# Designs tried in a protein design run: designed miniproteins, single chains, continued (2). Part 5

Each design is a single chain, and the fold is of that chain. pLDDT is the mean over its residues in the fold that is shown.

## One batch from the design tools (miniprotein)

Design m4141
Fold by ESMFold2-Fast:
Structure m4141 (fold): chain A 78 residues (1-78)
Amino acid sequence: RLEELGERIQALLSQLSPEAQQAVQRAIADVAAQGLSPAEALRRLAEAVRNDPRIPPELGEELARLLEEAARLLEEEA
């Protein structure tokens, strides 16, 4: 469920360095400025996280996969 995915995402974010956490915050702001649907915003955020060199590749890939799964669940709920 979305609640469980949210908890897993928060756990991963807590493992990131302050620099990597700041990179995620910037990616969120950039995606939010585009006026996308929530599901599309999560998919764009996953792409941004996966490609950010400040985020360790292992954590970035795992976080991106969880964000993509959350986007799919939002689309199924709609």
Scores: mean pLDDT 77

Design m4142
Fold by ESMFold2-Fast:
Structure m4142 (fold): chain A 98 residues (1-98)
Amino acid sequence: SLAELKAILTDPSASVKEVYQAAKKIRETASPEELKEALLALATSDDPAKRAIAVYHALELAAEMPEAVVEIIRAALEVETDPSVKKALEGILKSLES
């Protein structure tokens, strides 16, 4: 169910692979609103690998949902502590907002 998939995204014991597969299934089966909510929650995770999964799935929607993608990447940028990752996310935002 969608609730079970969303629970995996916020489970601190879930592996990166499990989170990736859960996010992919949400992307394939959920409404655009539910997908945005799920990826936004994942983008603010304390785990940098889980945040990367959120950005990855969000970027695949750039043509269809550019405003949602910008919001998700901005959320990831707010919690990011790695300067090189911050620079990469800022570069993506510039590309999407141009």
Scores: mean pLDDT 82

Design m4143
Fold by ESMFold2-Fast:
Structure m4143 (fold): chain A 83 residues (1-83)
Amino acid sequence: SDELNAKLNELKTLLEGEQYEEAAVVLDEILSKYGDNEQVKNFFKQLAKEQPQKLVEVYNIFSSQSEDKDLVKKAADLIVSGV
């Protein structure tokens, strides 16, 4: 839980700073380890309300760089569908 909380806070900070490439790396780590976690789903639901445009930008970078199609689908369900 402490590791997940630290990664979610890092993702939010990078997103606020418009560091989208670094944010995409942290997003990959979160989804790879915690993609089905309810806390992660709630976090992205709130973030989509607060900063939808920045979150979509991170998703676009992530989806263009990710080799894992299942993770890209999870990201789309959490981010793009919530915007």
Scores: mean pLDDT 82

Design m4144
Fold by ESMFold2-Fast:
Structure m4144 (fold): chain A 79 residues (1-79)
Amino acid sequence: MKKEEAIKKAREELQKRLRELGFPDEVIDDVVEAAEKAIKELLDNNDFSEETIRRKARELGIDPSLLREAYELVKKELE
């Protein structure tokens, strides 16, 4: 799968997760856009460290597990 398609799928899954957690749609759009950028940076730098994921998640104001799940979805789709 192409990188852009994999990121799109991860974005859609993150949107779904945030809605399930009760985030308002306005906040979801902002978080998802920022998370997409963070995932692209993680992929471009080949930085798979828990420390980097935790730092990026903190910048986005979300749980690190949500960003990790989205990142792992992208990696799996790129297989």
Scores: mean pLDDT 75

Design m4145
Fold by ESMFold2-Fast:
Structure m4145 (fold): chain A 88 residues (1-88)
Amino acid sequence: SELEKRIAEIQKEVDERFKKIDEWVEKNKPYIDALFEKLKNGDETSKKAYEIILKNREEIKANPDYWEKVKQEEIDARIKKLEDELAK
């Protein structure tokens, strides 16, 4: 059906976008690491920001399903929006 095709396209688009984000992060890891190092060695405000980011990253790492849940929530939200638009 057209609806099933549109849902499959949403799933594919979200999967491809997350893959591109992962590829961008991996490619730019030295730059990202350098920015974090600047925060770590900066003023008191920068150091506090670094500690908050580090804590959040460790909490995300402790939950291996975190990114899969985020991805699924986005897919579900896009499907709901499509269904709501078709119901109007």
Scores: mean pLDDT 79

Design m4146
Fold by ESMFold2-Fast:
Structure m4146 (fold): chain A 65 residues (1-65)
Amino acid sequence: MVDERDVALALAEIAAGIAVSTIRQHGPEALPEARAFLDRVISKLPPEIQEEARRLFDEALERAL
């Protein structure tokens, strides 16, 4: 019933939430670690959604700062 792309995007949203929580708890100094984590997540996602996931992550990090 759920599209595989929708599942991958949901996982990306969860990863973004983890990264944002890390920055909110530890401040901007956590940004390099959060970005490294998100880059690893992007590399594991289907190529079709990597661009959308990267944009989502960038937007989430900007809002967390």
Scores: mean pLDDT 79

Design m4147
Fold by ESMFold2-Fast:
Structure m4147 (fold): chain A 98 residues (1-98)
Amino acid sequence: KKKEELKKKAADYSNKAGEAIREVLRHAERLKELGDTELAERYIQRAEDLGKQVREAGKLMKEGKYEEAYNKFKQAYDEVSRLAEEARRETERLEKEK
């Protein structure tokens, strides 16, 4: 039961992290359109780094290390969801000031 519960939580956070990474990348594309290529590149780089962490956690899932996978997916999601919020706020700020 506990192992199955951890596996389910790890899968849930994996999905959430992937969605948040896609959100960061959408905002980065919009930042490029608004003329802030440097800021967009920073968000893309951070999203790529977090995507690497998500892939590492996926490897742990395949190895049956569900607790480690859950912790890594949750940490990556916590970081990337905050990054997505920051990217959204920066995009909205630049659109308002343009």
Scores: mean pLDDT 85

Design m4148
Fold by ESMFold2-Fast:
Structure m4148 (fold): chain A 100 residues (1-100)
Amino acid sequence: SAAREALAEAAELAIMGDLEGALKILREAGFEPRVTEEDPVELLRRALELARQGRYREAAELLADALANLLELLKQGKASAEEKAEFVALLREILALLSA
């Protein structure tokens, strides 16, 4: 599906540190990012659970929000090294799931 392909491509770019490129892929696929007060890691955990259920469209929507919220924290100097590492670990789990 288009959502599954966008989710995989965006996750790959984000793992490489290209968060803005990942957001561009998701926007072009129709997933508009929303900046919220939610923790990017918690948003990404929910995206992983939705992807495990085959709910790729909803997973892509949450990945877009998670990336937008992480970028906002990075711009404000508020993202910790621990949060960045956890985020990358969750992205790797999403890619592993999609590669099966």
Scores: mean pLDDT 89

Design m4149
Fold by ESMFold2-Fast:
Structure m4149 (fold): chain A 82 residues (1-82)
Amino acid sequence: MEERKKALSERLEALTRATAEKLASGSLTEEEARALVAELRALTEEAIALEKSVSPEEAAAVLARTDALGEQILALAAQAKA
């Protein structure tokens, strides 16, 4: 359990760092943004599945926030392209 949580945390940290670097350099494409959003969603779902103490309501709230963040990332990539 803990080893999987550590692996997820390290993956999330790596994604966050890569996303921040691409945003800072203005090199984030819409295709890359879509891939990042899909991976973030998948990692969030896996993290929820590992956290057996999370209620369905809490899981739904976390996923909704993840989706909202994903929409912001996509919007920023679209603005950089334009």
Scores: mean pLDDT 73

Design m4150
Fold by ESMFold2-Fast:
Structure m4150 (fold): chain A 72 residues (1-72)
Amino acid sequence: LQKEIERLEKHKAILQDAADALITMARYISNKTNTPQSTLDKVIKITQDQTDKKLAELDKKIEKLKEKLKKS
């Protein structure tokens, strides 16, 4: 149980790092191509929304495992 919780927490960290890298690249490409700010804002919002959704799912799994660990 403890090892599984650690794996999921590490997965959350990797997911956040990947999202941050993607946003950084989107900003770089936008600046180079003179992309409208509204388009960049939409890309960032979609990336953040998708990341938040996946993080919330991982948090639910971690919470269930922590409750099971406390009851053991």
Scores: mean pLDDT 81

Design m4151
Fold by ESMFold2-Fast:
Structure m4151 (fold): chain A 73 residues (1-73)
Amino acid sequence: MKEAEELAEQAVNLILSIFEGKVSEEKKEEIYKKMLEMMLKGASNEEIARFLAEIAEELGGEEVAEELREALE
């Protein structure tokens, strides 16, 4: 539980760092909830990295998604 919550918080903070905090509270909550759900379902670190890269691509395009993917490896 606690480990999944900490990882979800780290994921949100990483995205906020990349986008200089230009992410809505609603979007942050969505990312946090999806990350927790994935962790509870036993998703691998690679699956989590792909999810975060997908979110980064939606928010900033392919270049930002690649940077985030490399940061999570």
Scores: mean pLDDT 70

Design m4152
Fold by ESMFold2-Fast:
Structure m4152 (fold): chain A 63 residues (1-63)
Amino acid sequence: DRIRELVTEILTTTDPERRKQLLEELLEVLNLPSEKQEAAAKAVMAARDVDEALRLIEQIKES
């Protein structure tokens, strides 16, 4: 699951530039409307673990 892989790397990487690249790739894969992209990015960055991040992304997609 590419989305899970990207979220895992975003939450574990210590390199800010790498994190930014991974987040951009995640947003491309999710193919969300522009209005939801910022919310999804913030949710992933604020999440405590991968499962929380995936749940938040799903909620944003459904909104």
Scores: mean pLDDT 80

Design m4153
Fold by ESMFold2-Fast:
Structure m4153 (fold): chain A 65 residues (1-65)
Amino acid sequence: EVLTTSGGHKFEKVAEGVYLYHDEISKATIRMEVDFETGTVTYTNLETGETATVSAPVTVAELSA
């Protein structure tokens, strides 16, 4: 089960609403968490602990800056 973003990044489903992406170039692991109750998607860089939250009704989404 893989979610592909419009930027071509492939997130692998690890749990309900939770996806992981391993970027081999930056060597970062990005966690994407979909909250269906609030309609938000949270991206977390597991190496740095930085997070970005966007409002998106999204099965496939690119992070908006």
Scores: mean pLDDT 65

Design m4154
Fold by ESMFold2-Fast:
Structure m4154 (fold): chain A 60 residues (1-60)
Amino acid sequence: DKEKKKIVKEVALKMGLSEKKAEDLAEMYVNGFSARQIATALGISVGLASKIIKEAEKKL
């Protein structure tokens, strides 16, 4: 879903992720990866990944 990816990417950018990490987080999220898997892949904390996902889901 292109719209879901856009919303998740915007939230990630607002929370201080780089353009590349925000894009990768959004892509992994729409493909069903968990916060833990995303955090490991991007080298960020699980807490940060979870917070981004929860904030994005409030806007979906």
Scores: mean pLDDT 83

Design m4155
Fold by ESMFold2-Fast:
Structure m4155 (fold): chain A 81 residues (1-81)
Amino acid sequence: TKEASEEEKEKAREVGKLLPKGSTLVDIGAGNGSLAVALAKGAIEAGVEKVIATDGSEKAAEELKKRAEEAGLPIEVEVKK
């Protein structure tokens, strides 16, 4: 599991900003959260009401939850196999 580059994070944030106001974002296979956090930041700026991130790895989900908490972003983290 590689850390996302700053370029990849910026692109993810831009994609998040394209989401409709009041929608729900589900990020499947979010990994360690480096891109998921950037995507969620853009989505929240666009007015998305709910962000859910899922991954099959408990360790990756734990890293994602920590990143979300550090960033102050309301991301629901789920482990799905």
Scores: mean pLDDT 77

Design m4156
Fold by ESMFold2-Fast:
Structure m4156 (fold): chain A 69 residues (1-69)
Amino acid sequence: GLDAVERAALRALMQLPDEEAVPAGRAIGEALRRATSAEEAIALSRERLDTLPLSPESRAIVYAGLDAA
């Protein structure tokens, strides 16, 4: 459910530097607020994250975390 996506996202965000974790966390939080399912939350999170200037390493970590949910 949405709780599993939120927990996976939080674990991934803890691995990022603060300057990337803060905007990524906001993007995921907005997706979770609008989503009605885990699949929608992941899709909306990816859409929002794709607009952010994340490093390739940070992007890989967050996407792997979301995929694990």
Scores: mean pLDDT 84

Design m4157
Fold by ESMFold2-Fast:
Structure m4157 (fold): chain A 64 residues (1-64)
Amino acid sequence: SMAEEKKKQLLEKLREEMLKLGFPQDLVDSIVGMLERVLKDASVEEFEAAVENVLASMRSMAEA
């Protein structure tokens, strides 16, 4: 479905951005896997908000 495709794109974007920030692959996989599990039945809007929140937190941590 379009919603499933959008969610996969959002997870891929999160994965790429976290790797660019220098986080290790295993940590990125753990966080992405956690979001996929917790939000599997969430709306695309909820999924997008969660990805944005995680990415904002990861960017803040990378600046420290």
Scores: mean pLDDT 83

Design m4158
Fold by ESMFold2-Fast:
Structure m4158 (fold): chain A 99 residues (1-99)
Amino acid sequence: SDADLSAAAGEAVQEFLDWLKKNDPEAYKLFLEHQKLLSAGKAKGTLEREGDTTTLTIETELGKLTITLRREGDTIHVTVTFTAKDGKVFVFEKTIEVP
């Protein structure tokens, strides 16, 4: 369901944030500023669906966040990719079982 995909995306993004905070504090601060721009309406969002794959892209002046969700039975594979304005790319992957 869309609720399952939304929950999976949220969980993956939260774990990505926790990972950035521990491993790259500068990238963590940049990602928080990217999120503030989204909350302020200064972001371009696109949603694409192709078969079992849903891709959400959120673009601001600071970078591009792409969340790809692929459903395979009762499993959702989530890939979170943040491409910063300086060209650095951060990738986080998580697999979530649907109850």
Scores: mean pLDDT 86

Design m4159
Fold by ESMFold2-Fast:
Structure m4159 (fold): chain A 67 residues (1-67)
Amino acid sequence: SMEAVREAEEAVRRAEEALRRGDVEGAKQHLMRAEGYVARALAAGDVERALEVGRRGGKIGQQVRAA
């Protein structure tokens, strides 16, 4: 659903903001929420948008692991 895509985008945005503040733990929590919403969006058939958000989340996840 479009709702799940929007929630995933919001969660990725919050993870990015947390990382910019040096809040690695907060970023991890937001990324876990984003993964849940991406999975729900995929199940609802919003494949293209869900994969796009998932890729952004994956990039942030790599930055979290490097921190």
Scores: mean pLDDT 85

Design m4160
Fold by ESMFold2-Fast:
Structure m4160 (fold): chain A 64 residues (1-64)
Amino acid sequence: MSREEIARFLAERLGVSKSFVRSVLDLAQIRSLEDLLRPGVQQFLADMLGVSLSRVSEAVRELL
């Protein structure tokens, strides 16, 4: 799965803009699905995107 596909999917599922998700993924150095499983990454995404950790965790599970 490409980084663009990850950004598009997360934007759609979380109800945030794709450009915003892309910027946050860049800041967190997310390049692959495995990077989303690193400790603290999902919490960082939740905090930066203004969504709950549970919503981020559900979206990441759907990507796997």
Scores: mean pLDDT 83

Design m4161
Fold by ESMFold2-Fast:
Structure m4161 (fold): chain A 85 residues (1-85)
Amino acid sequence: SSELRAIAREAVQTAAAAYGLSFSPKELDKISSELAEDLSKNPKGVCADALVSLGKADKLSAKERVIAEAKYMLCVAAGIIKEAP
């Protein structure tokens, strides 16, 4: 939904800022749309994947860490995950 895309965009921007990254508006739109679609189709699977990715953060690119963190933030907000990493 458009609402979920807006929330996903805010989560991506927040995570990117925490890692000292900036994305263009087009990159943010793409990442946020993909994240919102994935969450809409398989929320539990996306949240499980986020936890696995954050457990391997040392092996992730900065972009992959930002996306994993944004997924985690959305999963906590949705009540699917109860604890911060």
Scores: mean pLDDT 80

Design m4162
Fold by ESMFold2-Fast:
Structure m4162 (fold): chain A 100 residues (1-100)
Amino acid sequence: SVRDQAIATLQADIARLQAAAARHPDNAATRRVLARYQESLARLPSMSDKEMLQEVIFDEAALTLATMHHYLNGDEELKDLFSELADRLDEVSKQILAAL
């Protein structure tokens, strides 16, 4: 199902965010995005498809802001990571929308 795909995507991306947080322990943006992903993952199983779409869209928006922040600060590793994760959530949101 699109829900199982969304859950699997968040689980995989949480692992990547945890690794990034370990490499950048003082980076508040990475910790904030990780916390948001963990909260979304916990809530997804009980959400309607519309609520799930809204959650994924808000997570993507947070990643876009984090990408811009790190781009402006010259942090290519985190900028590239957040940009890639945002693209992955964009694909998930399109799949959820198509299933509505």
Scores: mean pLDDT 86

Design m4163
Fold by ESMFold2-Fast:
Structure m4163 (fold): chain A 57 residues (1-57)
Amino acid sequence: SDSEIAEILNNLALAYDKLGNASEALKIYQLLLDKFSNNTDLINKIKKDYFNTLNNL
């Protein structure tokens, strides 16, 4: 499902962030926020991860 794909991509972005590749993580988060705007719970999770990555730059 689209929500499962989004969760996999969110986990990939978290993996990039842990490897110190924040720029790739942020690109993935921005893509997810654009494509999955219709799922409120998923968007809230992605936004949390996105802002955590931004605040650690």
Scores: mean pLDDT 76

Design m4164
Fold by ESMFold2-Fast:
Structure m4164 (fold): chain A 65 residues (1-65)
Amino acid sequence: MAMEARLRAAAEEIRARLSPGVEVRLEGGTFVVTVRNSVTTAVGDAIIAIGEAFRVGGSTRVEFV
């Protein structure tokens, strides 16, 4: 139960730090980051998401569309 709360809080932090056009969602403990259009900040946003997920013991999947 505490893990679910931590994952939800981390998802909110990730969402707050990502650029417009980058979507993050939580799927069963995995943070799925969807990046649309190759933008200069996209790599930085992905790194932020990976770092936050790692901090809370979650996993991360990055999808480019």
Scores: mean pLDDT 65

Design m4165
Fold by ESMFold2-Fast:
Structure m4165 (fold): chain A 99 residues (1-99)
Amino acid sequence: SRISALYDRLAEAYEAKDWDAAIAVLRELLALAPDAPDVYMLLAVLEGRPKEEILERVRELVEKWLREGRLTEEEAEEIIRRAEEAIERLTELLEKEKE
């Protein structure tokens, strides 16, 4: 699918440490799934947004999906927990690359 092809390109961009390419792919993914918490989170980290701002927006998107019946409360809590961990790991990776 187009989404699978975009995730493959995202992985390739990460392997190459081509953050501009990664941002471009994430923007395409977000255009296809504008309420996807994971895609928003990855893009926001690469754009240098503060962790608290990213987490607040992720919570808003997760709450929207919860209200729409797309998630259980347990799944919502898990997504937020994993998002916090992923933000920390990606920020650490980017700090090692510096630019």
Scores: mean pLDDT 78

Design m4166
Fold by ESMFold2-Fast:
Structure m4166 (fold): chain A 85 residues (1-85)
Amino acid sequence: TEIEIEAEAPVNLVTSAMAYAALKAGVGIEVVEKREEERDGKTVAHLRYRFKEPVSRETAQRVVDIAVEELEKRGGKVLRARIHY
């Protein structure tokens, strides 16, 4: 199971939000892909994470929900968040 996030935010902000979400959900995650690009004068980050241990679909969705909320609270705009099973 992997999480994919694309956001109008620096990579460091997305990484911090994902770390916060994983901590709150009580799970370990690792980054498998990260990139940052300029799109129409905006910074867009694209990251993919893998869980370090098996997790339920409910737990994976909870990590996404917490990360999206934290990203938006900190001034990022989430363009896409997906779970790959």
Scores: mean pLDDT 82

Design m4167
Fold by ESMFold2-Fast:
Structure m4167 (fold): chain A 83 residues (1-83)
Amino acid sequence: SDEAAAKAIEALREMARIAEEAGARRAHELFQRAIEAVKAGDYATALELAEQGGVLLAIEAPEVVDRFEPLGREAIEALERAA
C-alpha cells in the first residue's frame, strides 16, 4: 500500500541519517538505493538493500546498532506489507 511504502521510506531515511552521522558510507549508499527501489515499486530489491545496509552498518559503526535495530525492524515490516 502507499501508506506502507511511505512508512518504509521514512524508516530508511532515518537509517540513512544514522549511517551518515556514524561515517558508515557503504551502509548510507545502500539505504539511499533502498529508498529509490521503494519509489520504483521494487520492494524485493529494497528489502535486499536494507538487509545488506544493516549488515554493513554493524561492521562500519557497531556503536549505533542499538539505535538502529528498531528502525531496521520497522523498515523490513513496512516493506513486507507494501509488497
Scores: mean pLDDT 85

Design m4168
Fold by ESMFold2-Fast:
Structure m4168 (fold): chain A 74 residues (1-74)
Amino acid sequence: MDAEDLRRLSDLLDELADKNSDGETQAEALRKLYEETGFQAALDLAESIRDFGGFSPEELRSMSVRLRQVADRL
């Protein structure tokens, strides 16, 4: 798992939070990130959104912070 992939995912989650995106928009953006990077976690997250309807802006920002913390340790 590359620090760059984690930072790209973190940046995308912040963007989705800023846009107040719905679950369909979130899932589409995450699938696109997977197509560009091959980062499996982005696809797994997109598939999980199908089951619960998406994340709130607060949840997206919280995940973004955690992903950056992990990336900074790699």
Scores: mean pLDDT 81

Design m4169
Fold by ESMFold2-Fast:
Structure m4169 (fold): chain A 72 residues (1-72)
Amino acid sequence: SLEEQIKKNGEEFREFVIELVEEYEEGKLSEEEIKKRLMEKFGVESVSDEEVKEFLEKAKEELEELEKALAE
């Protein structure tokens, strides 16, 4: 799964994830471009649209929690 790949590859992928989410929220990346970047970075043959959406939602939640932790 994408979550296991992120955990397995550590902090380098965390930085990649943050950049992806920021660019997506700015409207600089399409869902198809995100799909391609995830496939290349994690070395997976395919990523479904549902997997991309789940990944982005979880990444947004993690960023929001991190922001709250830094504010508290």
Scores: mean pLDDT 69

Design m4170
Fold by ESMFold2-Fast:
Structure m4170 (fold): chain A 69 residues (1-69)
Amino acid sequence: MEEIKKLTREMAQLVLEGKVDEAIKKADEFEKKYPEGRYLAAAVRYSAELLKDGKTEVAERVAQALIDE
């Protein structure tokens, strides 16, 4: 569980830093290694997609929620 929380925060932080492609890649790797974290991986991808669409404020709020839990 601690590892899932740590990796989720790392992926969300990448979104906040604008490293969208890195965040998506890590989310894909995370989902394969931790299937129980599938919904967290989906949330990371969702925030990354929002950022790509120029919805920066909403993307940052979603990513921050993943960090805050």
Scores: mean pLDDT 81

Design m4171
Fold by ESMFold2-Fast:
Structure m4171 (fold): chain A 77 residues (1-77)
Amino acid sequence: MKKVEELRKKAKELEKQAIELDAKSGLYYMMGSSYRLAGDLKKSQEYFAKADEYDKKGEELRKKAEELKQKAEELEK
């Protein structure tokens, strides 16, 4: 029981972290778009790159959370 509870708790924590990373990605994407409109292509690319990094990190955390949920379900069977 404790192992299943620990896996589910960790999965939920990773999901929360992914949501926070998605929010940061969105903010950097908006900044990148603003700099592009202003003609600052270098800053635009830097902010878009940061947005992509946070987006990818969020996807990785969601994937890990799903793997932990699957392991928890297998232990309950």
Scores: mean pLDDT 83

Design m4172
Fold by ESMFold2-Fast:
Order: structure tokens, then C-alpha cells, then sequence
Structure m4172 (fold): chain A 64 residues (1-64)
């Protein structure tokens, strides 16, 4: 699709090794909800967060 959105926010979840609360900044350009979910899971893993506990607190959505 020709529509892209820049999504910004904070990932909140638990560290996958320790189970302690964890946060990470999130920013990405996505075309749909499937791409957003895929990017969210990727960012959570990169931050060492358990994807099953990770939620995105969206602070900004900008159409591109």
C-alpha cells in the first residue's frame, strides 16, 4: 500500500531473562497493523523483553 505511518511510543513489558519490569523507546514506519506487530516484536526482542508481556504505549502517529 502507498500509505505509511510513523509510530512513536514506549514499549513496556518484562525482561525475558529476569522477569523484571522493562521499558524501551519505540519508533518505526509501518504500512499496516501486521507490520506494526512484527516491528514491535522485533524491537522487544532487541531490548531483551519478553514479547508475550510487551505492550506499546503509542504517543504519536503521523501519516507519511
Amino acid sequence: MGEEHRVEGVLRGRNRETGEPAEAPFSGVVRDGEELRRLLLQRAEEAGMDPATTVLEVTRVEPL
Scores: mean pLDDT 80

Design m4173
Fold by ESMFold2-Fast:
Structure m4173 (fold): chain A 88 residues (1-88)
Amino acid sequence: MEEIKKELEEFNKKLLEENEPKVEELRKKLETADEEERKELEREFAEMLREMVEKLLEKMKELLPEKEELIAEIEEEAEKALAAGEKA
């Protein structure tokens, strides 16, 4: 359990570090974006979040194969959250 937690925390940290520059770039662009540009940036942000969630879920399935059903539920919730974010 503790080893799995450390592995997931390390993986999550790497994903955040890898995507942090892109998040900052998108945030800066959103501050000056017109309406059309804003829609494109929101779509890019949602796609990035989806990819990060997918990678985390894949790692969880690798480390906790017996929890695949629970991971699938988390995936569904994440998809709903991303869809709601895009619609807002």
Scores: mean pLDDT 74

Design m4174
Fold by ESMFold2-Fast:
Structure m4174 (fold): chain A 110 residues (1-110)
Amino acid sequence: SLLKEYEERSDEIQELLDETRRQETEALRRTARESGIEVPEDASPSEIYTKLVEQASPKQLAELNAQLAAIADRQADEAERRLGRGGELLVALLRMRASVYKIGQKVAEK
């Protein structure tokens, strides 16, 4: 059953989510450093992203959104490979996230 497949894969789903958050946070903090934007050590990824949207250049925002989209697509590919049917919702969420970042890249380039 799907519930049993989800339960058997729950640790792998959590690992993929944690790795995705780690890679996204790293990209955000790297972009802030390269942009000369100071962010507190305790700042959430959402708080860092908001600050970057307000203070970073269009080019830096386009590059960041491209990196975040690539992270989401790569993690969706990994989820499909590792989780099969138990990962379908996670894959869909990661693909949607990648699409939103690709739109953000195009908006920043305008």
Scores: mean pLDDT 83

Design m4175
Fold by ESMFold2-Fast:
Structure m4175 (fold): chain A 100 residues (1-100)
Amino acid sequence: SMSLEEVLKKVEELAKEARKLIEENKDAPLEELKAKLQEIVKKMGELLREALEAEGIDPDALPADLEEALATLSPELQEIVEKVLETLKELQEALRKHEA
């Protein structure tokens, strides 16, 4: 399995790819931007699952409130989860602004 450092690096690379897709597709139809960003979200979810499993955590047993769970995770895993959540918030805001 990948190390947590490798997972974090890949999450950061996906975040950069997402920002590039938003900029390159700002004049594209909303549905095209959504489809491209959904692929990024899927890849981030797969990386998060791998990180959780590497730490012996069952992803399906996680509480619905991930913010409450964060304090119980290792610092490295917490950083990965926080980076994923930050990126997802950026994607949601980009889609909201695209609709305006």
Scores: mean pLDDT 78

Design m4176
Fold by ESMFold2-Fast:
Structure m4176 (fold): chain A 65 residues (1-65)
Amino acid sequence: SMKHAQLRSQVDGLETALENPYSDPEAVIRAADEVARQADAEGDTSTKERALEIRRRAEERLAAL
């Protein structure tokens, strides 16, 4: 599905953003929440789980600042 490919691409981009020390962790949290919501609506459990894990890692990074 084109929608699944788009969501996977968005999650891949968020993983890359987490690796970049100049990325705003609050922006990553917001983006991960949006991807998780869209993945849930599409029944894409794998992408939803990846987005939620990215959110958790971004929260840890924010807490360390």
Scores: mean pLDDT 85

